# Designed miniproteins, single chains: the designs that were tried, part 76

Each design is a single chain, and the fold is of that chain. pLDDT is the mean over its residues in the fold that is shown.

## One batch from the design tools (miniprotein)

Design m2643
Fold by ESMFold2-Fast:
Structure m2643 (fold): chain A 98 residues (1-98)
Amino acid sequence: EREEEYRRLWEEFEAEVEKLDINSLIQEIKDVLKKWNLPIPSDEYIKKLIEKYRPEVLAEVKRQLENAIERGLEVTVEQLLDRYRSLLIDKIIKEIKK
């Protein structure tokens, strides 16, 4: 039962991540940078940072899902997507601040 729930949630989440428009993610990152008066790099540079941090962020989201399932917590695909976006944006903003 637990393995089936984990597999289904992860597969649905991965499918939704594949549907995310990279240009929309770039724009969201630029909007966050603009809001905080941070330097806005080129779209190409932001894209490289997304690609650089994507595997690390996916691994962290997977770990958090596994922990939630172990604790008997209900998790939605929408919550996983929100976590993915938040973690990815945070890592990219921290890199740009260096």
Scores: mean pLDDT 82

Design m2644
Fold by ESMFold2-Fast:
Structure m2644 (fold): chain A 101 residues (1-101)
Amino acid sequence: GAVPRSVTLSPKEATVPAGGQVTFTANVTAGDEPATVRLELTDPEGNVVAQSAPRTVAAGQTATLDLTLTVPKEPGEYFARAVAETAGGRAVSEPAKITVT
């Protein structure tokens, strides 16, 4: 299909010091179109507050990607998701909980 076939993210929880870096592993299976994969961090209100650099997964490929982002300096709870986008649509992983201390 035009959308990515699967996107998963691990670990499911992390604790990170304010302004620190965190790395998640995304497993992505692309469909008939190449996918652009990013890690997005949202606050509890759903605002995107940080993103990783994008990675490309070729059409028909399964890839394991280490995606790194810098967390905000404001302590609190955030949610990380791996987002895979194609021309035909997007697939999103289940959220991982990030506690910023």
Scores: mean pLDDT 85

Design m2645
Fold by ESMFold2-Fast:
Structure m2645 (fold): chain A 59 residues (1-59)
Amino acid sequence: AREIVEEAKRMVEAGYSPEMAATYLSTKAIEQGVSPLKAQEAARLVMKGDYEAATEALA
């Protein structure tokens, strides 16, 4: 959970759009067995820049 959120944050810091980072995070979370609803909520929080809340949503 935390590692994929940190990767999404690094993507934004490297100049990728928040939408790309959110898509990456939701895809990786689903691959790791997270429900689509939790993955979508975490993606929404990443788009808002709330990385800590995104980590909690995936827990």
Scores: mean pLDDT 81

Design m2646
Fold by ESMFold2-Fast:
Structure m2646 (fold): chain A 72 residues (1-72)
Amino acid sequence: VTAEVTLEFKDGRTGNAGAAALAAAGGTLTSSRRLSDTKYRLTVVFPDEATLRRGLAAAEAAGARVTEVRIL
């Protein structure tokens, strides 16, 4: 499953923690784009939708807000 995920965060540490949480949950980051000082857009490949949902929850637990998710 390939997903485009937009993370919103208060600071760079939180944004990096959110992206790292997606990878730690089993996501493979294929692209990253900084949209602003408080937003990343990431393209992430997960083995299945259940792993994607766990990754999104892990990013939120790390303090990043998942503002958009688009499954490709």
Scores: mean pLDDT 83

Design m2647
Fold by ESMFold2-Fast:
Structure m2647 (fold): chain A 98 residues (1-98)
Amino acid sequence: RPPFPPEIEEASKLSREELAKRALKLIEEGKPPEEVASYLILAASKLPDPVRRGEAAEAAVLAAERGDEEALREVAKLILEDAPPERYRELLERLRER
């Protein structure tokens, strides 16, 4: 996982919903995938379920490594929707299939 910039450390005080919304805004602004993933990893860390927390964070990392903006957007939407673990697993499996 990439080291967090000073702005993301301040953002750690935000709710998971605010972090996910900020990630979506960064995608719309054309910010680097790694910066977007940093906000999504923080949002994932605030999920109550450890399975969803791990799968969401891993999906964000893999999407950023691939430069897959659509996958990053999907991770943010799943966090905002409080989606069940199965939805994160489906996304992660798609990302792991190369």
Scores: mean pLDDT 78

Design m2648
Fold by ESMFold2-Fast:
Structure m2648 (fold): chain A 76 residues (1-76)
Amino acid sequence: SIEELIEEIKKLLEEAKKAVEEGNFEELEKLLSQVVSLTDQLLELMKKENVPQETIFKILGEIQEKLKEILEKYKK
C-alpha cells in the first residue's frame, strides 16, 4: 500500500544516510537505486488511488529533502 511504500522508502533513506556516514559507497549506491525504484512504484500507486496532487508533492518534497541531506554528507 501507499503507507507501506512510504515507510520502506523512509527506512532505506535512513540506511543510506548511515552508509554515507560510514563511507560505504557500494551500499549507498544499492540503497539509492532501491529508493528510486520504490519512489516510482509509489508514484504509480498514488496516481491509481487518485491521491490529491498537493499531497503527492508534499510526500515527494519530504523524500527530496532527505536525499539532499544524504548528498550534502557525500560531498564532505
Scores: mean pLDDT 81

Design m2649
Fold by ESMFold2-Fast:
Formats: sequence, C-alpha cells, structure tokens
Structure m2649 (fold): chain A 80 residues (1-80)
Amino acid sequence: YSDKLREAYNLIKQGKYDEAIKILEEILKENPRSVPAWSLLFEAYVKAGKLDEAKELALKRLDEFPNDPRPWAILASLKR
C-alpha cells in the first residue's frame, strides 16, 4: 500500500501522470477513505491538465464523504 503511494508520487514527479492515475485509482478501490491517495490523484489530474476529471473527482468525494472540507477548496480554485 505505502509502496504503491510512493511509486505514484515518483511517477507524478517524472510527469508520468497517466501511470500515476492508474495506481492511485487501484489504491482508492481498496482504500476509498485514503486521503493521501485521493490528494495525489487530484494533483495528477490537475498537472495533466485534466481539470474536468479533477472537478468530477472533487464532486464525487463530496458526495461520498460530505464531512470532508478539502474538495470545496479545490472546486473554488477551478472556477471557469
């Protein structure tokens, strides 16, 4: 688990966002409450220029975990 998070982080640092996204989605499938995996997945989407996917991820997170305030700050930053 933590080794997969480190691998995803290193992939993001190398600009390999699609590979990082795949690993992070697998982590979240097993651990849907993983804050580190969610945060890295959001960062990977934003850095890849996938702003619509980042917005959808934030909205889905709010629907599944309504007491998590972090997606609100993200949605505010994505104003068009």
Scores: mean pLDDT 75

Design m2650
Fold by ESMFold2-Fast:
Parts: sequence; C-alpha cells; structure tokens
Structure m2650 (fold): chain A 58 residues (1-58)
Amino acid sequence: MEEEAERAREGARRAALAAGGDERQAKWTSEMAYKAALEGDSLGANGAAARGAGLAHR
C-alpha cells in the first residue's frame, strides 16, 4: 500500500507537470492521489490525477 501510494503520488505529480501545470497543482494532485491510494481507492487516485491535469495551464 505505501509503495503503491508513493507511485500514485509521483505519477500524478508528473502527469500534472507534463500537462503544463505548476508545482502547486502538481502538489495538490499528488497529495490527493497518495491519500486515495492509501485507502485502496485506485479509481479515486486516477480521478485526482485527471483533475490535476484539467487544472493545468495550456
């Protein structure tokens, strides 16, 4: 669970930055993904990552 949560966090952070988001958006998205992964909610973690990407500046 912990390693999976860390992977979800780093993945979400990278996805947000790749989508043109700033560090604040990446931090928010990664924290939400980390929390969802700790709860065993992979759908929630994926949702947080998509949300962060949607908030990224183009």
Scores: mean pLDDT 67

Design m2651
Fold by ESMFold2-Fast:
Structure m2651 (fold): chain A 67 residues (1-67)
Amino acid sequence: SDPVVQAVGVADSLLPASLSAAEMTALMREVRELLAQGREDEALALLKSHGMSEAQARATLARLRSR
């Protein structure tokens, strides 16, 4: 056993910095529509396709579900 560790921080890329405010609003609307249809897996995949981690995508879905 060799104790090899890799210092990988979350490089502030949890938010898709490449998206404009308008694009983010449109993405959130699509995610809400998918959630309203019970399509959580598709909503999660959509968020991940825009650069969100699994943890960030799940947190976003939880937040949207509360409203």
Scores: mean pLDDT 69

Design m2652
Fold by ESMFold2-Fast:
Structure m2652 (fold): chain A 105 residues (1-105)
Amino acid sequence: MLTEEQRKLVIEAVKKLMDLIENKASREELQSFFDEMEKKFKNLTKEQRLAFLRALVATLEDAKHRGADPEVVQQAAELLIEWLKKNYPDDPEVQELIERLKELA
């Protein structure tokens, strides 16, 4: 379960990701966002990290459903897949998230 402070961090991360998608952020801007998220994840439990990751994946799925720019959503999904494979290659819950992200490509 996330603390109140961690829940606020998830909400802020979701808002920032949505803003990047709406403003058609470059691959470099999206990479910078995920690098910032990786730094924040160092102090989280596995369960807390999965909650954050699920929120980011759901944000991308919602953006696609609402008709956001498919190129930006695809780039964000591809970068998140690369980041997940690099950091959590053998986690079955992360593999579920990777499969969900592949549907956005």
Scores: mean pLDDT 80

Design m2653
Fold by ESMFold2-Fast:
Structure m2653 (fold): chain A 60 residues (1-60)
Amino acid sequence: DMNNMRGMNNDMDNRGRMVGTDVRTRHDNGDNTDGYVRTYWMVDDRRTNVTNGMNTMTGD
Protein backbone atom coordinates (compact mmCIF):
# COMPACT_ATOMS: atom_id res chain seq x y z
CA ASP A 1 0.00 0.00 0.00
CA MET A 2 2.00 2.94 -1.31
CA ASN A 3 -0.94 5.23 -0.60
CA ASN A 4 -0.90 4.13 3.03
CA MET A 5 2.55 5.57 3.70
CA ARG A 6 1.78 8.75 1.81
CA GLY A 7 -1.45 9.31 3.73
CA MET A 8 0.27 8.58 7.02
CA ASN A 9 2.94 11.25 6.57
CA ASN A 10 0.44 13.78 5.25
CA ASP A 11 -1.96 13.08 8.11
CA MET A 12 0.76 13.57 10.70
CA ASP A 13 1.73 16.91 9.22
CA ASN A 14 -1.87 18.14 9.08
CA ARG A 15 -2.37 17.11 12.70
CA GLY A 16 -0.11 19.88 13.95
CA ARG A 17 -1.62 22.53 11.73
CA MET A 18 -5.34 21.75 11.75
CA VAL A 19 -5.73 20.73 15.39
CA GLY A 20 -6.98 24.18 16.40
CA THR A 21 -9.32 24.76 13.49
CA ASP A 22 -10.37 21.18 12.81
CA VAL A 23 -11.88 20.54 16.24
CA ARG A 24 -14.69 22.98 15.46
CA THR A 25 -15.26 22.16 11.80
CA ARG A 26 -15.56 18.40 12.30
CA HIS A 27 -18.90 18.78 14.08
CA ASP A 28 -20.58 21.24 11.74
CA ASN A 29 -19.00 20.27 8.42
CA GLY A 30 -20.00 16.71 7.66
CA ASP A 31 -18.79 17.04 4.07
CA ASN A 32 -15.17 16.57 5.11
CA THR A 33 -15.85 14.68 8.35
CA ASP A 34 -14.71 11.32 7.01
CA GLY A 35 -11.40 12.81 5.93
CA TYR A 36 -10.35 14.71 9.02
CA VAL A 37 -11.71 12.04 11.36
CA ARG A 38 -8.63 10.05 10.40
CA THR A 39 -6.51 12.99 11.52
CA TYR A 40 -8.17 13.07 14.92
CA TRP A 41 -7.28 9.42 15.44
CA MET A 42 -3.77 10.60 16.32
CA VAL A 43 -4.76 13.88 17.99
CA ASP A 44 -7.55 12.29 20.07
CA ASP A 45 -4.96 10.00 21.63
CA ARG A 46 -3.11 12.98 23.08
CA ARG A 47 -5.04 16.26 23.31
CA THR A 48 -8.40 16.17 21.56
CA ASN A 49 -11.25 14.15 23.03
CA VAL A 50 -13.08 13.66 19.75
CA THR A 51 -13.69 9.93 20.28
CA ASN A 52 -17.44 10.48 20.15
CA GLY A 53 -17.17 12.10 16.73
CA MET A 54 -14.88 9.38 15.42
CA ASN A 55 -17.17 6.53 16.48
CA THR A 56 -20.23 8.29 15.07
CA MET A 57 -18.57 8.98 11.72
CA THR A 58 -16.49 5.83 11.17
CA GLY A 59 -19.06 3.45 12.59
CA ASP A 60 -17.81 2.14 15.90
Scores: mean pLDDT 42

Design m2654
Fold by ESMFold2-Fast:
Structure m2654 (fold): chain A 76 residues (1-76)
Amino acid sequence: KSKTFTPDTKIEDAWKELTGRPPKVGDKLLLSAIIFGEHRSAVVTLEESDFGKLIGDVASPHIGPVPGSITVSVVD
């Protein structure tokens, strides 16, 4: 239920790889990355406006600018 992606991966592509289905409003992701030498994580609830965005763009308001990699986990 968890995999590492590049921040330029589309949310829909990452979600399909993790779950085998497209994302829906209300789906939750745990986003985790090492940013400025610190382990940062946030749970994000997907909204319609998040569809079509890159993982890094969804993550950055919550955990800061994502470097080369981010771990995404499904939260149920």
Scores: mean pLDDT 81

Design m2655
Fold by ESMFold2-Fast:
Structure m2655 (fold): chain A 69 residues (1-69)
Amino acid sequence: MKRIEVVVPPWAAGNVEALIKKYGGRLLERRWEGDRVRLIFEVPEDKAEEVINELKKILPDGGSVRLLE
């Protein structure tokens, strides 16, 4: 399993979670950071790069995604 971090406006969190679930991932942590939400997900290692690439396509302005070590 690999972990990924996503920071998005609250209205985009549901779309992010739905995408992660489709790839067999799960939410590990959800935290408010000002007016945004920081989400940490666990995804299958062989799908991590694909998931990050797909997230980058749907991320709104001011959203971010990165692979955690």
Scores: mean pLDDT 81

Design m2656
Fold by ESMFold2-Fast:
Structure m2656 (fold): chain A 63 residues (1-63)
Amino acid sequence: MLEKIIEKLKELELDEETIEFVKWILEGDYEAVNEYLEKLGRKPLTKEEIEALKEYIIEAFES
């Protein structure tokens, strides 16, 4: 699933930072997600919120 989602994002010509951010969410890399959000001046997300985003992304790219 992760590999297929990354391939679809590349086909949509999304920027590398956006692709990496989605990858971190799908991998459950809470530290990387929150470091990126801090760089953007956004509030950190809880583990539960990141898991909810992961489920949402998977459902959006479900076959």
Scores: mean pLDDT 76

Design m2657
Fold by ESMFold2-Fast:
Structure m2657 (fold): chain A 65 residues (1-65)
Amino acid sequence: SSREAAERQRQQAMEELQQRSPDYIRDAERARDAYLAAARSGTPYTQQVSLLGARSSDDMIANLK
């Protein structure tokens, strides 16, 4: 349908803007660094959660590059 075509075009445009915008990548890199910093000085629970967050941020950065 035309609605589905328009939604796919919007999604592709958003992906292209994210890939071309250094700000989105920098925000993801800052989030990763914040998670890694939290992992250095937390409880065992917060360390595990922070490491998972850092890994998720790395996956997002890889998908944007």
Scores: mean pLDDT 74

Design m2658
Fold by ESMFold2-Fast:
Structure m2658 (fold): chain A 84 residues (1-84)
Amino acid sequence: MKWRITIKLKDGRVVEVEVEEGMTAGELARKLAEALGIPVSLAEAAAAGVGLRPDDVVTPEQALAAAKRIAELVGGEEVKLEEL
């Protein structure tokens, strides 16, 4: 299955990342970092803040939690998850 995470930033930017079944927290952090233009280390630290290690396979709910945590650090105002 596939899901889309959408992050709306306070500056009006909207970033989207696709989460695939079997994706790791490290892969998710890298995709979010690239989409947001932030260091991968910052995204990985945010994922760790919600209990995820880089090699953990993420659930959609965990992916959403990590994205919300990253959004808090970069001035995000809305985060949503939708099934594709």
Scores: mean pLDDT 81

Design m2659
Fold by ESMFold2-Fast:
Structure m2659 (fold): chain A 93 residues (1-93)
Amino acid sequence: SAEAGAQRAIALLREAAELIGKADPSLKDEVLRAVREGAQAIRDALSDPKAALLHMAELARRLTEFAERAPSVKDEAVAMVGEAVNLLSQALS
């Protein structure tokens, strides 16, 4: 279901945020807040696939920017974000 796919995608985004926050604790509160806000926007928009994907794209962009500021985990965090985008896209197809 779209809800199950969104839940899995959001869980990966949360893991990426935790990875970034562990690598740079100064980013932790901001990156986790970004995921909370973005995840809620995605959940609220699930009945509108285009809106849900737009909110996912915005959150993915923000998390990629945070990953750039945490070089030791950047590649892993970006890969997790990409997988989350793919999971939501497949769930909404």
Scores: mean pLDDT 90

Design m2660
Fold by ESMFold2-Fast:
Structure m2660 (fold): chain A 61 residues (1-61)
Amino acid sequence: SLAERIAALEERIADDEAMRSTLHGMLKIAEERGSTQAIEQAIDNVEIALQLRERRAAREG
């Protein structure tokens, strides 16, 4: 379910405030659309954003 996917993402980033902010931002966009498809897209985009953020963290280290 969408809630399960969101919960899984939040667990993955529970110890990272910046990543959690990213997830919440994407979900906010989906909320504006008010559609299940928009929420699914937000979840997918957040996974991509997390991967990009992890790569940036490596670059900055």
Scores: mean pLDDT 73

Design m2661
Fold by ESMFold2-Fast:
Structure m2661 (fold): chain A 79 residues (1-79)
Amino acid sequence: MDLEKLIKENKEKIEKAKKLLEYLRQLGINNEVPPQELIEFAERNRLGPQEIKDKLLKEIEESQKKLEEALKELEKLKE
């Protein structure tokens, strides 16, 4: 498999999730006008308002673990 592609995909996923989480922190879950991206994320995952933050944090953690593992494998191959 192409480790470089896996690294890029996980970096993009983390960045997108971080942006949505940052919007959530700034607006608060009880805000009337959340960003369109946050609305789309909630609808796509069929989440209630209270669950959005937990799902975003989980996606960041999972993607970060995959990124770290892929980077570690890449370093071993470059030895």
Scores: mean pLDDT 68

Design m2662
Fold by ESMFold2-Fast:
Structure m2662 (fold): chain A 80 residues (1-80)
Amino acid sequence: MSPREQVLLEAEVGVLEIHAYIKVKYSSKEDALATLDKVLAKLKAMLAQAEADPSTPQSLIDRIRATIAHLEELKAKVEA
């Protein structure tokens, strides 16, 4: 990945995390779960893309993995 692509990918991860958090806090349970599912699917696709590129910094891969784990935990709490 180019340095520009890396910065944009990091920014997109952050935006997706914030979007999911806002929906969990301020929307219905149904809307929150639907948003979490869409965000998790997008993040998992981004992780697969990042892992397929040997030039991807490990820090970026670790951040995407941590964000996925956090949102999966958040989803489990919303479902309860």
Scores: mean pLDDT 85

Design m2663
Fold by ESMFold2-Fast:
Structure m2663 (fold): chain A 88 residues (1-88)
Amino acid sequence: MTRDQSQRIAIQMGRQIMQQVPEVSGIIFRTSSDSIDIYVIVDNPSSWPRAQSVAQRIADQVQSQHPDLRVTVRVVSPSEGDQIVQQM
């Protein structure tokens, strides 16, 4: 798989997560030819279990379709998300 293909998959995953969890304020992703790391930004801690569950389900679906691709999902606060973006 190419980095460009991984990036297209990550964008589609982010879109699905935001569509299913309106409480998600943003998505950050890091991609390589063999990995996708997705950070799901959730402001309200009470929404984290739902965001984590939905994001993990989507990640598991992608992993089953692309077994050569390492997919990780992490729910983060807005401040953690800002820190991640600034380090990129």
Scores: mean pLDDT 81

Design m2664
Fold by ESMFold2-Fast:
Structure m2664 (fold): chain A 92 residues (1-92)
Amino acid sequence: MTKEDLIEVLEEVAKEFEKEGLEEVAKELREAKKAIEEDDSVADKLYQTLSGAYARKKAGTKPGDPAPPLGKLSKEEAYQLLLEVSRQDYLE
């Protein structure tokens, strides 16, 4: 996944939250998109966070366990994971 792919995923997730009436969450996701455009390290950190969430969901892994290989995560998988992580942080 490229930086541009991650930016597209963030926009898609933001649109989904807007559709649900969660405009504040959508705004924060678009702020994250802006930060990624300005700093490549933000993109890497977010992708690591998504990989960690994926590992926990798939195997019940603990924080600090090795993240799965990022190169295997598709745009669709990243979209679903970001949607779930955002819901956990903002709706729970």
Scores: mean pLDDT 68

Design m2665
Fold by ESMFold2-Fast:
Structure m2665 (fold): chain A 89 residues (1-89)
Amino acid sequence: SPEFEAYVARAKEVAETLPEEVKEIVLEIIELQKKAAEAVEANDEEKLKEYLLELAEKWIEFAELMKPEAPEESEEGIKRLKEEKKRIE
């Protein structure tokens, strides 16, 4: 959708302001969100599941990178993301 494309463009713009390691993970998350949205529009449940699993893994990587800045929030986030990944698997 045009609204989703605008969101992705804005999110990429914001990601460019982040430290390089964080920026790379955020850009990968944005691309996976785009692919997941395309899979929904194509009614491709197998690809959607694959992209959701990859998104969970990338969000875990992001949370681990943010651990020095936000330890409690990152540990809670990682735990929840690992539980969600197991539900999708």
Scores: mean pLDDT 78

Design m2666
Fold by ESMFold2-Fast:
Structure m2666 (fold): chain A 95 residues (1-95)
Amino acid sequence: EEKKKKAIEYLEKAIDVLFEASQRADLDAQVDLTLIAMQLIMTLNALKKGKYEGVKEDLENIVKRLEELAQRHPELAEDLKKAIDYVKKAIEYVK
């Protein structure tokens, strides 16, 4: 239960960072940020329902997508690094 709560807290923080970044992003980056945020919300909802199958893999894929987005949009790199750090911390609690 404690591990689940920590994973949820970190994913919620990651989602908040992505929505904050989307307010400053151009339209192209905003679309990508919104899609990644929706994927995080779906993974968070699955975790809240006690569905752990594939969660670690989904979060690892989200990290990869955020790293690719940071490469394409260097102006968002600091916000995206912060979101990546939160997702990686969440992964530690779903192992």
Scores: mean pLDDT 86

Design m2667
Fold by ESMFold2-Fast:
Structure m2667 (fold): chain A 84 residues (1-84)
Amino acid sequence: MIEELKKLLEKQLEEAQKLLDEAKEMKKNGGDPEEIQKILLEAEIQIGMARIVLGVLKLLGFEDEELVKRLDELIKEFEKLKAE
């Protein structure tokens, strides 16, 4: 169970990173602002789900410091992209 939750969290983090990378590339290339916002919304959903899974792992006493740092970095990147 715990390893499955960690794998789920890793996949959510990977998906969020891919979405943020796509949004960055579209923004750099003068892409449609509406499409960029849609991708950012999808990234926000993945980040939200990752936060829930991480919270569950923490309650079970199995919080991974590396995964916490990865999520924090993604949140900072997302906030920067949303503000700019």
Scores: mean pLDDT 83

Design m2668
Fold by ESMFold2-Fast:
Structure m2668 (fold): chain A 97 residues (1-97)
Amino acid sequence: SEIDESLERMKKSVLGIAVGGAAARAAGLDDERTLEVRTLTSRLVTDEYDKTGGKLTADQLADLAVEALRRAAPDASDEQIERARAAALETAKKLGL
């Protein structure tokens, strides 16, 4: 039903916010950039869900959070990216199931 589809999309949006927030915080980003990564991750996650209609894996969620972080903080170091992906993956595993 349309209600069920809207609910699933909303759940994906919230999951993206949580995963993106974990990534940004682990990378040591300020509150403004953290909010940007949260918002961008949510958008990327819902965009991917809308295109595929499929189940997103924890690794796919972590990769989307890293993509969002690279867009919001293009000057982020490789170490920041590695910490961000690890935190995003851990959060996705805890919240994605």
Scores: mean pLDDT 86

Design m2669
Fold by ESMFold2-Fast:
Structure m2669 (fold): chain A 72 residues (1-72)
Amino acid sequence: DARTAAIRAAAEELRPGLLELAKKWGLDVDEVEARIDEATAASIAEGLSPEQLKLRMVEAVMQLGLEARAKE
């Protein structure tokens, strides 16, 4: 399915940038990777667009960053 391929491609396009942000913020890289994979699977299941997936991935990493900062 072309849409599923496009969503997966969008996830892999953003993945390296989000992992670099995770390293910079001292986040658990494995947790960030799991959140990206979860967002990708959910976006495919919900029939979302690649643009909606990109927003979801950024929001998930930002939420992890806020949670980490709250524990400091």
Scores: mean pLDDT 80

Design m2670
Fold by ESMFold2-Fast:
Structure m2670 (fold): chain A 72 residues (1-72)
Amino acid sequence: SSEVLHELLLKGSEIVKLAKENPEDTEGVRKKAEEAGLSEETVEKIAEAVKKKDYEALERTLLEWIARKVDE
């Protein structure tokens, strides 16, 4: 639904914003992703991308998560 997509986009945006504003706070980003309902595997991929400052990988992982959740 459009409501689900909007909520997921907001959660993803918050994770990206937190990572960019607090680049040394990998644990804060991990916790935010867990609270958003991401799987342990996806949370680890996000944590690795943040540690590497690979924001393209971070955004790609979040978009893949959103695509999977919209189909649920």
Scores: mean pLDDT 83

Design m2671
Fold by ESMFold2-Fast:
Structure m2671 (fold): chain A 82 residues (1-82)
Amino acid sequence: SEADIQAFIADIEAVLQQQMARLQQAATQSRDALIAALQDTISALQAYKAQAQTLPDSPQVQAVLDSLDSGIQALEEERRKV
């Protein structure tokens, strides 16, 4: 349902805000802390991608999948730089 899709998007946004705060904090601590935080964030986004793939095929769902894929790739690139 649209309500389920909206709830799912809200959950992703909340988790991303928490993970971004964690990444910022980890960056001030150590390289190992940053690597761990990046890995956890990548894993969380991969789990959301798996959940999004169970939703009905629609342009809105495809946009969410595209955004998650772009985010995962960007975080993996940042992890390689650390």
Scores: mean pLDDT 80

Design m2672
Fold by ESMFold2-Fast:
Structure m2672 (fold): chain A 96 residues (1-96)
Amino acid sequence: AQEIVDKARAVADEAERTINRGREELKKSTDPETLRRVAEELQRSADRANAAIDEAKKKDGVATGDEILRLSTLAGELNRLADEARQKAEEVEKKR
């Protein structure tokens, strides 16, 4: 239980750092290539969060309930920001 909880927390902490960096880059960048790179980083972080959720559910869903909820929230935010970054990249490309 503790091992899977620690792994879930580490993934969640990395996801939060990726969200914070992604939000700042999304806010200030007008380069389509940079925005696509940001979207890829956010998507990879979302994939890691979902993998951690699946592993936690298989090992001990009761002991990891709070961590699963946190990871689910973070994965949703990461996917939303990745979509926003891709959309912004397309809009910037069209306006050139």
Scores: mean pLDDT 84

Design m2673
Fold by ESMFold2-Fast:
Structure m2673 (fold): chain A 76 residues (1-76)
Amino acid sequence: SLAEERRKRAKELIDKYKKEGLTPEQAAVVVELEMLGASKEEIERVKKMTPEERQAVRDRLQDKVAEELQKIKEKL
């Protein structure tokens, strides 16, 4: 399913970023951004944010991720 493909992609990206020295928290945020089509420059910026700034990004992304997942379901 599309959801399974998305989870597999997310896991692969999380593993990649962890190997680059990111914390699990940093990896989770940058992976969500990359999967939503964020630029490499934007991802590098988020890596350098404070945990509080990344939490604000995550809160905003939760709404956008839910919206994108809903659009994917509607196309199936």
Scores: mean pLDDT 74

Design m2674
Fold by ESMFold2-Fast:
Structure m2674 (fold): chain A 90 residues (1-90)
Amino acid sequence: LTPEQEAEVLIALAEIYVTLAKLTLERHDSIEDLQNAIEMYKKAIELAKEALRLAEEHGASPQVIEDARRVIEDAEKGLKEAEEKLKKAS
């Protein structure tokens, strides 16, 4: 894989974790579900940030860089919402 393709794969994996986190939150608002969603959002942020660094380091297209930033923003928003729900539940 080229560095750009590696970044695209990492973005896709991060999007999967964001989707799983959202589905976990929709299943039930239990403390366990909230903790699991938080961990999934954290993993998505980690993967998307790695994709962004890889894309920027190797001069990937502006679209790949923008896609990585968008996933980071979506995951960080989801993480904040899940953490706020956990704080209220605890």
Scores: mean pLDDT 86

Design m2675
Fold by ESMFold2-Fast:
Structure m2675 (fold): chain A 58 residues (1-58)
Amino acid sequence: SKRKKIQELILESASYGVEAIGWAVKRLYEGIDKKEAEEKIKEYQEKSDKYEEEARKL
């Protein structure tokens, strides 16, 4: 159903958002490469935003 597809897209968006937060925390506390962390944060945030936009269009 349309509602189920919207829910699945929202859950995927939320999942990618959580991964972006995880990388932001790793950047602060685990001393990883800051540029790599920033690129990962952007990639996951962009994926989160795209799934949210797809859900809004349904």
Scores: mean pLDDT 83

Design m2676
Fold by ESMFold2-Fast:
Structure m2676 (fold): chain A 65 residues (1-65)
Amino acid sequence: SNVLYLDNVSQRWYSEEEVLSRNAYLSLDSGLIAMNEESRKEELESKGHRVVEIPVDPKNTPTRL
């Protein structure tokens, strides 16, 4: 799956595997990020990636590996 996740606070991109394993440092709020990064999203989507936000609790985010 070509799904990428955007950290709401740091504006960093994570793979689906990184997010699902909880080995990424995430500062996400719930919901879809309204982006000043529209050009970056468009570039990623033009390369066949899907860009979504996941509802994770940033206080319970494990250390990035």
Scores: mean pLDDT 49

Design m2677
Fold by ESMFold2-Fast:
Formats: structure tokens, sequence, C-alpha cells
Structure m2677 (fold): chain A 98 residues (1-98)
């Protein structure tokens, strides 16, 4: 389960970085943003199932912060919150595996 969470976090970071590079393509950015939200929801589910409620809470807080920025039209800020938040959480989860 930790390996699956790690791979999903890596995928979410990649999708967020792709969305950030494509901010001028609104259709693509919206589609990639929806993919990040789906990945975040899956990570929250897996973290809860793995008995890691603090990780689930941190992913949820990152998601809520990014969604608030996106709702006010700050797509770049929302994507930066996803990238920075998920990178920090990826480092924390990788340390749990060691």
Amino acid sequence: MLDEIIELLKRAIQVAEEALKNLGDREKTVRLFDEIVRLADEIIRLAKEAGLPSLAEKIYETLQKALQLGARGDDEGALQVFINGFKELLEEVEKLKE
C-alpha cells in the first residue's frame, strides 16, 4: 500500500507540473486539474485504509487549499500548492518505507 501511495503521489506531481506548463491551454489545464483531484481522492482513500490518518489529513488540506485558489481563478497558485505539497508528502511517505 505505501508503494501504491508513493506511485500515486509521483503521478499527481507529474500531472500538476504538466498542467502548470500548459496554463495557456485552458481545456488541457482543466482536464489535468480534474485528474489531480481524482488522484488526491484516491491517495486519501488508500492512506485511510493503510491506517495513516495524518497523511490523509495532509493530502486533504493540500487539496482544499488548491481548490480554494482555483475557485478564485488562481490556477497557477493552485498548481504550485499541489506540486509543493505533494513533493513534501512524497518525501515523508518515502521515509516511512525506509
Scores: mean pLDDT 86

